# Designs tried in a protein design run: designed miniproteins, single chains, continued (4). Part 85

Each design is a single chain, and the fold is of that chain. pLDDT is the mean over its residues in the fold that is shown.

## One batch from the design tools (miniprotein)

Design m15125
Fold by ESMFold2-Fast:
Structure m15125 (fold): chain A 91 residues (1-91)
Amino acid sequence: MEEAEKLVEEGERLFREGLIAFSKKDYERAVELFEKALELYEEALKLKPSKEIKINVAAAYLHLAEAYKELGKEEEAKEYLEKAEEIIKSL
């Protein structure tokens, strides 16, 4: 489905930008980009429920957890880690 595929492609672009921001230790920018990628992946998942898109959602949660951890936001980091683990159990 072309619409879901376009959302995934845009999400992957933002996710890669987030990884670059993270590598530069711009953790606030990394969080912003990973959250935007997550939103697009979740929209794609609603249009096309697929294991592959669930993997993208789990990856976004894991990277959000690490970015929040680097920001010293341990509670937010734990919440995103738990969300990622729940999706991984459903794969």
Scores: mean pLDDT 87

Design m15126
Fold by ESMFold2-Fast:
Structure m15126 (fold): chain A 55 residues (1-55)
Amino acid sequence: SGLAEALEALALATRRGAEDAVRWGVDRYGLGLTSGMASDEDRREAAREIRERAG
């Protein structure tokens, strides 16, 4: 699911110390924790962007 992909990307960014990527992902989508507006597609896109920003 998109949520699982986003959580994996966030965990990877955290492990890499990419704080800006982590903050971006959490603030943008809440990863389903604070935003009921995020779709599965949005979460997949977030996962891709987080990985790109983490580097």
Scores: mean pLDDT 71

Design m15128
Fold by ESMFold2-Fast:
Structure m15128 (fold): chain A 59 residues (1-59)
Amino acid sequence: SAEEQAAAEARVAALLAELRKQLAETNDPSEQARLRREIDALEAQVAQMKAEDYPIGVA
């Protein structure tokens, strides 16, 4: 549903904000690599959600 999708998007947005904050605060290369991978995975998840809800040609 739209409500479930909005809640999921809000959760992912909050997680991305927290991970980006942690990335900005850390100076450990190993931790930076881990955080970047997690951010990339969540951004890919958001892109997939958008592709499913906004099919090609609907804009």
Scores: mean pLDDT 76

Design m15129
Fold by ESMFold2-Fast:
Structure m15129 (fold): chain A 72 residues (1-72)
Amino acid sequence: SADEELARIRAEVLAAFRKEAATLSKEQLEQVIAALKRYIAQASQSSDPSAQYQRKLYEELLAIAEEELAKK
């Protein structure tokens, strides 16, 4: 189903991002975190369902980036 496909794609995106974030330097992670916070703020200005989905995805990516930064 479409929902099942979206869930799989989302899981793959999160897994790929976690793997990439682990290879980034502290400075690179700080830049990524700043960019994600900006994207979250922009997406939060829209009531469009697609923007809400993007915001939630960016929030999950932000959590991963902040977790990896804490390990550096």
Scores: mean pLDDT 85

Design m15130
Fold by ESMFold2-Fast:
Structure m15130 (fold): chain A 65 residues (1-65)
Amino acid sequence: GTLYAATVLRDYTASSATELTLTEGDTVALPSVPTDPDALVPATSLSTGATGLVPADYLQVLGEV
């Protein structure tokens, strides 16, 4: 399937086990481009391989991979 790379714009701390903790400057893979900045979207950390939900407004989409 198509994947997109995104850079984390600011630190995010997971509030539940379904969410992903991210540090500013981390890179994540997304299954689709987020359309709602307030939505939680599934992301995979490229540094740790961890998967979870993260707010779309914390992400800057870089492009298709």
Scores: mean pLDDT 80

Design m15131
Fold by ESMFold2-Fast:
Structure m15131 (fold): chain A 59 residues (1-59)
Amino acid sequence: MSEAEALGLATRHEALKLGLSEEEAERIGRFAEELVRRGVPPREAGKLAGQRIRELLAR
């Protein structure tokens, strides 16, 4: 498993744990994976994905 794939799966799991739907969790996981594939460091990509999860849950 690549680092991008690992972050995508971890992000999807966290999104599901926080109450997002399966479809939303899959989309945010793919977003995190794509950021890493585009050269964003995994920690930064995780931070951006976490922010997006919070925005989806905020109202």
Scores: mean pLDDT 83

Design m15132
Fold by ESMFold2-Fast:
Structure m15132 (fold): chain A 97 residues (1-97)
Amino acid sequence: KKTGFESAKERMIKLMNASADRLAKENNKSPEETAAIKADMNALIDDAFAALKAGEPFETVFARALAKAKELAERYNLPELYLDVKTLLELFGTLTA
C-alpha cells in the first residue's frame, strides 16, 4: 500500500542526503557541519511534503522551499545546494503530476 507520493518522498530524501554528502566533502565541511546540512535538508523536504499533504498548492510550497534552500546555501556557503534542492523539487513535481 505504499503510494507514489510516499515513494517519491523516500527517493528525494535519499538523493538529497547523497547531494549533501558530496557537496560537504567537495567543500571540506566537518562531520558536524555535514550532519547539520543533512538535518536542514531533511527538514526542508519534510516541511514541503507535510504542506502538500495538507492541501497547499504545489507552486506555493515549491516557492517557499526554494527560498529556504537559498537561505541554507548562503548559511553553509554552498551555492550548488540551492541548485540540487531545486532540481529535486522539480523532479518531485513531475512524479506527483
Scores: mean pLDDT 79

Design m15133
Fold by ESMFold2-Fast:
Structure m15133 (fold): chain A 77 residues (1-77)
Amino acid sequence: MDKELQEFAKNVLKIEEELGDDIIEKLATELGVSKEKLREILRKAAAGEPLSEEERELLEKLLKKYGESIKEMAEKL
């Protein structure tokens, strides 16, 4: 598992736990996937489980665009 993707997934899930599901909804909309599908991908990545190529590409897109802002938001919690 890519450690950067794992840390990103953990940060997104931490934000959802503390602040609610708005973050998951926004990110899922950006990718054109359901909130449920994105949560499954994030849980797998956070647990260090192997991702499919498609799941990995989706998270890499989010990490590239939002990685820094998500990290900063999670650090404030």
Scores: mean pLDDT 83

Design m15134
Fold by ESMFold2-Fast:
Structure m15134 (fold): chain A 76 residues (1-76)
Amino acid sequence: SAARAQAQAYYDRGLELARQRKYEEALAEFDKALALDPDFSEAWWYRGEVYLALYKETGDPRYKELAEEDFARARA
């Protein structure tokens, strides 16, 4: 579908931004992917990985909770 193709494009941008450690920008792109395709398990998983990276950088336990929520959705 057109929505799935656009979700894939947002997801690919999110991955590239995450590789550059631009985590806030990566989250925005993953949010767009998931808004278009909430069944996109890889987008849930890699958004979780970005939240986990933010937890490691900041020590803020809320990022760990957000990561665990996203990983659970990716496995559903």
Scores: mean pLDDT 90

Design m15135
Fold by ESMFold2-Fast:
Structure m15135 (fold): chain A 93 residues (1-93)
Amino acid sequence: MTLPSNVVSTAITLPSGKTFIIEFNVEKSTFLSWVKEFVDERKKLIEEKGSLSLKERYDLTVSSLREFAKENNDEEALEQIDEIEKAAEEELK
């Protein structure tokens, strides 16, 4: 098993313009596979519902990121995701 040496970052921007950066200690291929699955899931939901609200889009993004972090045992990413979720909930009230 090759030690994960790659750090992948992604940015989440809230309606206020506040941007959070999440860093994952995963291989780029693992991250790209997750991105593909996330995009496919989001597309399916839009096709079934016709549209997603801003809140629904953030809820889906946060849930998918949290699941990905859990699958990769990335505790630091989980803490960053929790902070983003709380900030998004306050802005989308």
Scores: mean pLDDT 78

Design m15136
Fold by ESMFold2-Fast:
Structure m15136 (fold): chain A 111 residues (1-111)
Amino acid sequence: GEIKELFEEAKELAEELIEAIEEGDWEKAKELLEELEEKVKKFISLALSSTDKKELEEAIKGLEEIIELVDEAIEVAKRKGAPKELILRLEILLGMIRLALGVLKLLLKKL
């Protein structure tokens, strides 16, 4: 479904973002982060509008995996001395995903 496709796209972008950060390619990292932010927003929007228990379970698992990748990106960015604005944007994205994950878990408990 669309949720699974958006998850796979977000995962690939997060992995490419980590590679760009490791290489110190800040311009590429910014472009990949912008694409990741848009994919994650779309994913969260679709997940929040779902009434299907199985789709919500898949969305929760997907966001948990994206959290791990974004956490890794933040650690790598700090280690490589990335621009402060890049680190801040990653931390904001992480906070947004964590908030969405909390909401989705509450929705799942009511189904």
Scores: mean pLDDT 90

Design m15139
Fold by ESMFold2-Fast:
Structure m15139 (fold): chain A 66 residues (1-66)
Amino acid sequence: SLEEEREKLLEEIEELKSKSKNPEIIKALELVEKMIEESKTLPPEEQERELRLAKRQIEIIKKELE
C-alpha cells in the first residue's frame, strides 16, 4: 500500500539522518521527508509518483555517502 511504502521511506530517512553528521546530507534528507509528508494531500496516483521521486532522491543521497 502507499501507506506502507511511505512508512518504509520515512524509516530509511530516519536511519540515514541518525548515521550522518554532515549538515548538507541531513538538509537533503529533510527536504525529501517534507516532500513525502506534503504528498499525503494528493490523489493516490500523484502520491505514488511523489513516493517514486522520493525513493530516487534517497538513492542519490546514499551514493553521496559512498
Scores: mean pLDDT 83

Design m15140
Fold by ESMFold2-Fast:
Structure m15140 (fold): chain A 59 residues (1-59)
Amino acid sequence: SSMAKQIEEEKKKERMKKSIEELGKKTGNYDLAKEGLEAVEKGDFEKAQEIGVRLSLSE
């Protein structure tokens, strides 16, 4: 990808990480939150989104 696309992806990663961290803290599911953060870091946004949903269901 071009550098511009990498910057866009980094912004998306930051937003997703923040969301997953917040949900992990709120629900106490730190292991699942860690898995979600790892998915974001790899750019696996589908998996990160699924984990975010699972965390929200654990509220």
Scores: mean pLDDT 79

Design m15141
Fold by ESMFold2-Fast:
Structure m15141 (fold): chain A 81 residues (1-81)
Amino acid sequence: LVEEARRLAEEAVRLAREAVAAAEAGDAEKALELLRRAEEALREAVRLFLEAGDEEGAREAVARVAAVVLAGRAALERALA
């Protein structure tokens, strides 16, 4: 469970970074698709961490994805507006 949760968390971070890059390139459709996939991966990672009793892992996963999105916020808001 925890190992699979970590894989999904890494996937969510990767997808979020790709979404920011797509937004910076002006590809709003790709940015939105990648954000949706990142959200799905993060939701499953958090669920698996919590099922395993790893609340710190769940918080870290959310914080890592949030950090990527917040750093790219201006580009994402411009692309998705």
Scores: mean pLDDT 83

Design m15142
Fold by ESMFold2-Fast:
Structure m15142 (fold): chain A 93 residues (1-93)
Amino acid sequence: MAEVLENAKDISDEEIERLLEETVARMRQLIAAEKDPEVRKFLEEQLEWALTIPDPLERLAALEAVYDAGSDKQKAVNAEIAGRIAALASRLL
């Protein structure tokens, strides 16, 4: 298992923050591409709520909570976000 990340707390925090920033940036890009203004507004509000969470891991869990909201197109956006969260979790194990 990933012993290097476990032993370097400073590097681990930097890795988490970088992946979280990338996930948020990608999420904002995909939300901006949404055609339904009500769905877009709802997801923007959920994202802003999640960003108020100070703990990075709790913030990622909050982002995943958005997974089941919206239209078929929005489910594709949520699937990409969930995939990035899963990749982060795999790297932190």
Scores: mean pLDDT 62

Design m15143
Fold by ESMFold2-Fast:
Structure m15143 (fold): chain A 55 residues (1-55)
Amino acid sequence: LESQLQSIIDSLQAATDASIKRAEEQGDADMAARLRAMRDGSIDTIRDMFRRRQE
């Protein structure tokens, strides 16, 4: 579970990082900031789901 959770988070970070870089390359700082916020929120949700599954 731990390694699977980390793999999911890594995949989400990689996919989101690509989108953030694309927004930065296009000069869309607002979109890049929103994508970072969404990524952080999604990771938080995944961690919460993992904790709920353990308890």
Scores: mean pLDDT 76

Design m15144
Fold by ESMFold2-Fast:
Structure m15144 (fold): chain A 108 residues (1-108)
Amino acid sequence: RKAEELIRQGKYEEAIKVAEEELKKDPNSATAYLLLGRAYLKMGKYEEAIKWYEKALSIDPRNATAYANLAIAYRKLGDFEKADEYLQKAKELSSPAMAILFDAAVGK
């Protein structure tokens, strides 16, 4: 909640600091790696975002949101094949309502 608020306010460096502090307490926090991925994605640092989302998925391999954000990052880098693969994976792991939301978010 607190870290998501920082990202919503555009305070990406502060959100990164919150994630780094969480990782000092729990180096296997998928939530902290997801936060790092989202902060870097919002900053336009797509290769760094991919690295952190892949780390999150190594801990929580069924996280639909991480796959959807990987699809966004790969699409921004022009890798439409990987973007489509990760979007499909996100849709398979989510509810029908979330699948529609992921399709809308990645498909723009």
Scores: mean pLDDT 83

Design m15145
Fold by ESMFold2-Fast:
Structure m15145 (fold): chain A 69 residues (1-69)
Amino acid sequence: SKEELEKEVNLAIAEMYLGLGDFYARQGKYDEAAKVYEEAARIYEQSDTPEGKKFAEEARKKAEELRKK
């Protein structure tokens, strides 16, 4: 269905942002990584599922931890 496809697309986009965040974090670009993790969290929250909300919380926690560096 369209709803299932939209969920899959949003999950893929959020995962791409997580990967980009991890890439910046590995390079010591903590502010850039944090911003990208925050964007991933925003997309996960839009899923309005328990799993999406948990992934969003994890992404926000990663961003917060990096901003302390």
Scores: mean pLDDT 83

Design m15146
Fold by ESMFold2-Fast:
Structure m15146 (fold): chain A 68 residues (1-68)
Amino acid sequence: MEHLMELAEVSVYLIAGAVAMRTKDYELAIEYYEKAAELAREIGTEEGEALAKVAEEAAEEARKKLEE
């Protein structure tokens, strides 16, 4: 199970992004979500693809908040 560590890293970045969203650190949230999406795509699995979509959508929400 070579992707276990990568999947864990994606989860950590998603959580960090969510924390940044709560503290209104939207620029930091975007950085974490973008890293999560990049790592998730690198996994090359259906799970990774689904996580990448979640991260991309979260980054887009953070960008909307940053534009306000």
Scores: mean pLDDT 81

Design m15147
Fold by ESMFold2-Fast:
Structure m15147 (fold): chain A 62 residues (1-62)
Amino acid sequence: SALVEEARRALLEGYRAYEEGDYETARRHFEKAVELASQVDPSDPIARIVEQEARRGLEEIE
């Protein structure tokens, strides 16, 4: 779905910012990925993975 794809893009942008050392931007992207993925049906395995990965990214920053 478009929502899952947007969440995946947010996750990717989060990691790109993280690699550049821009932790504030990375945090915003990871938060967006969690927010978008959490709105998708819980049975969607891709959305679940994106949410887990984004939460892990936030944990690494914070």
Scores: mean pLDDT 85

Design m15148
Fold by ESMFold2-Fast:
Structure m15148 (fold): chain A 66 residues (1-66)
Amino acid sequence: MEESRKLLEELLKKYNLSLSEEQKEKLLEAVEGNKELLEEALSRLSKLKDPSKYIDEVVNLIKEEL
C-alpha cells in the first residue's frame, strides 16, 4: 500500500498528471498492490487529453485483468 502510493506519486510526476486524492485512492484499490498494472494504467492515462474523465474506464480494465 505505502510503496504503491509512492510509485503512483512518482509516475504522476513523470507523466505530468494531476489526479484528486479520491481518484488516486480508487486507482490504488483497483491495482491491489500490482505495480505493473499501476504503471500500465498511468501510461494509458498519460496519452489521453483529459485523463480524469477516464479513471473509471481504466479502473474497470484493471479489475478485468485481476
Scores: mean pLDDT 74

Design m15150
Fold by ESMFold2-Fast:
Structure m15150 (fold): chain A 85 residues (1-85)
Amino acid sequence: MSAEELREMAEKAREEARRAEAEGREAEARLYRLLAEALEAAAAGDWAAAEAYLERIRELLVELGFSEEEAEAAKERLRALLEAG
C-alpha cells in the first residue's frame, strides 16, 4: 500500500469511529480512532508512533475482555497491514 492508500484507510477509520460513537458503541469508536492514528503515523513513515498506537490497541482489547493472546494476534495482523503499505 502507498502512503495515499494508508491515509484513505485512516479517513475511513475516522468515519467508522464517528458512526460507532453516534450509535453508542464507544469501545469500537475508541478502537477506530487508535487505528486511524496508527495508519496516519505509518503513512508519515513514523513507525515508532505507529507501533505505540498498535500497543494501545492491544491494551484496549485486553481492557474490553479479549485474552492477551487474542489482543496480541490482532496487533500482529494490524502491524502486517501497516508494513504492507
Scores: mean pLDDT 84

Design m15151
Fold by ESMFold2-Fast:
Structure m15151 (fold): chain A 70 residues (1-70)
Amino acid sequence: HMAEELVERAETLIKKAEEAIDNGDFKKAVEYISEALRLVRELVRLGHLEEAQRLYDKIVELMKKIKEKS
């Protein structure tokens, strides 16, 4: 249950970051990404490495999108 909640919360933050990027709000996007990275680190600490890697890869793509649009 704990890991599922962390994954769902991280995916929600990733979606919010995507919406913020699409709206040109890069400051808000970075804040959502930072919180999602915190949850990814918690998943790593709990041993959920595959879920953490999947979420991290999505975050990296969002960071690239910010760099391209900025």
Scores: mean pLDDT 86

Design m15152
Fold by ESMFold2-Fast:
Structure m15152 (fold): chain A 93 residues (1-93)
Amino acid sequence: SAIEEFAERAGIDPSVVEGLATLWAERNGQPLPRTEEEVVEAARALLERALALHEEAAAQGDEMSAIRARYLQALLAGDAEAAQRYLELLKQR
């Protein structure tokens, strides 16, 4: 499953991938994804937009947004170990 492969690599639950895809579709006035590939693409698009916003905030000196940007980069790269490290840093505050 494309959804399960993406979720496994990112270290997140498949239901989170589906939730991200639904949220992206709703926010962009797009129809709900019909295929697993469309779900993964929509989830990636939402994460990429979140990454861009947090990178912009980090450039302005927001230290929490810098950690969030690294977390989102790790999710998009399928680096579950890096994602877990940054998630733990976010939970400490």
Scores: mean pLDDT 86

Design m15153
Fold by ESMFold2-Fast:
Structure m15153 (fold): chain A 77 residues (1-77)
Amino acid sequence: SQDLLNQAQQLFNISQSLQRSADGLSRSTDVAIDNLQRIGANVDQQQLRDNVDQAVQQLRDQSQQYLDQARSLLSSL
């Protein structure tokens, strides 16, 4: 049905957006850490990286769930 196709497309788009957000978060965090180190800021780099890696993984896991749901809907057509 058209409704299932529309729902699958929306889930696919959300999945792609989450992947882009994960990539952006990882990249911007690396830049931020480099900048903080350059100016001699007292930052727990390891804790920051661990927290960001956890958040990135959560975004990627959620992206995969939406992708799997989209594929399931499409396979029902």
Scores: mean pLDDT 86

Design m15154
Fold by ESMFold2-Fast:
Structure m15154 (fold): chain A 80 residues (1-80)
Amino acid sequence: MGYEILVDKNAPKELIIDVDEQVGVLAIKRAVDRLFGAPEEEIERRMQEELDRLKAWAEKNGIPFEIREVEGDEVRLKVV
């Protein structure tokens, strides 16, 4: 399962960069979990926990934030 993280293009550039960096770290963490043979159920659970934390952080900083599940295996930022 992939995830697309949508952020408002009118958000401050510094906050968009922070989100992009966090999204990159999430993608790396998932890749590492798969490399070490973690069960898919655990990988998805960890991903949901990290996405929930990212959403909470964005909400605290007043950033419009949406997570969409997408087909495939990518975790990516989309500025809308």
Scores: mean pLDDT 79

Design m15155
Fold by ESMFold2-Fast:
Structure m15155 (fold): chain A 57 residues (1-57)
Amino acid sequence: MVQQQVRDLEQQAFDAIEAGADPDAVLAQLRQQLIPLVGEEAAQARVEALRQSIATM
């Protein structure tokens, strides 16, 4: 359940950035949404992984 919710939030963030949203604002919002689900350290790691993925597009 939580893992699917995390994946859905990450996908929504990716889609927003692809649609032309500001990556920094979207990633900051994603971090805040992930903290209550996975904790601060895991949220930070996931946001950094997504930032790396975007940078290699």
Scores: mean pLDDT 80

Design m15156
Fold by ESMFold2-Fast:
Structure m15156 (fold): chain A 92 residues (1-92)
Amino acid sequence: VAKYYQKKYGVSEETAEAIAEAEIAVSLALMLLGIQKAAGELDPRVEELVRRAVEALERAKEAAAAGDDEAARRAAEEAVRYAEEAIRLALE
């Protein structure tokens, strides 16, 4: 999956791996948020963290498309942190 982002954006392997990890983490957080909504158990804290994670992932992809490797990596790492916190809260 990292190889896809390296080929698409020309970013470093490290940055491509960070974006790939962020995609997986955000996808899992979105799935758990969807489960909470379907169950009528929506936690507003989880919803806010998922929103921040999605925004950070979007910034990472935009920075990568612009060739800003460092900004892309930082935004991807931020997306992972928000997504992981959302997952942790959703599983409480």
Scores: mean pLDDT 83

Design m15157
Fold by ESMFold2-Fast:
Structure m15157 (fold): chain A 60 residues (1-60)
Amino acid sequence: YVRTPEEIEEELKYLEELKKKFLDLANKNNVDQKDIDETLERFEEEIKKLEEELEKVKKE
């Protein structure tokens, strides 16, 4: 199964919005920096996977 570039770009936008919302909420709720860093690392891993998939699909 190969997603279209548009589908991957929409997923990237969604993850970036979730990451931004998470950071805003974490700052407001005094979340421990360690927990913030762990969650950000997971977002970065998912974003990286999608960026690699997007590059693959664009090359056809």
Scores: mean pLDDT 78

Design m15158
Fold by ESMFold2-Fast:
Structure m15158 (fold): chain A 74 residues (1-74)
Amino acid sequence: MSEVERQKEGMIQTLRDLGRWASSQAPSVSSQIDQLTEEGIKKIKESKTAEEANKLGQEAADQIMALTQQALAA
């Protein structure tokens, strides 16, 4: 396994854990959070570099957090 693949696996696990946590905090938008989590994981898997994977993972995490905060504020 390459170092890039190991780093991607860690990012995927972190994003999956974040998605599960966010869905538990904002059940009204849980389906949307799950969709964002799966889409983010797919983008990380398809990335060619650890830097690209990190950027895509961060963007997905930011979207999940923003949606969670908006749902909790509503």
Scores: mean pLDDT 83

Design m15159
Fold by ESMFold2-Fast:
Structure m15159 (fold): chain A 106 residues (1-106)
Amino acid sequence: NAAFAAYLAARDGDLETAEKIVKENPDDADTYLWAGIGYYKRGEYEKAIEWFEKAIKLDPNNARAYLYLGEVYDKLGEKEKAKSYYQKAIEIDPNNVRAKELLEKL
């Protein structure tokens, strides 16, 4: 619930609410992840990267955070970074079909 609320706030550009939800849930990797996805959907790639990196620091096995870091770097044209993050997502979750598909397209 907090994670999805952070996603909606970040996606809709309500940065104050997104930051408040994150501050109230500082040890919840999913809250950072979903807030990052919200920023990503807005094209706010630098903020998305920051929040995905925080998600990974709290949960280094968060395959989804690595997947989205790969997608952000791919959109920025940084294909080698995208490749590394997709590979890490697959290492953590070998059944991540999307990470494998995106890696093949690089």
Scores: mean pLDDT 84

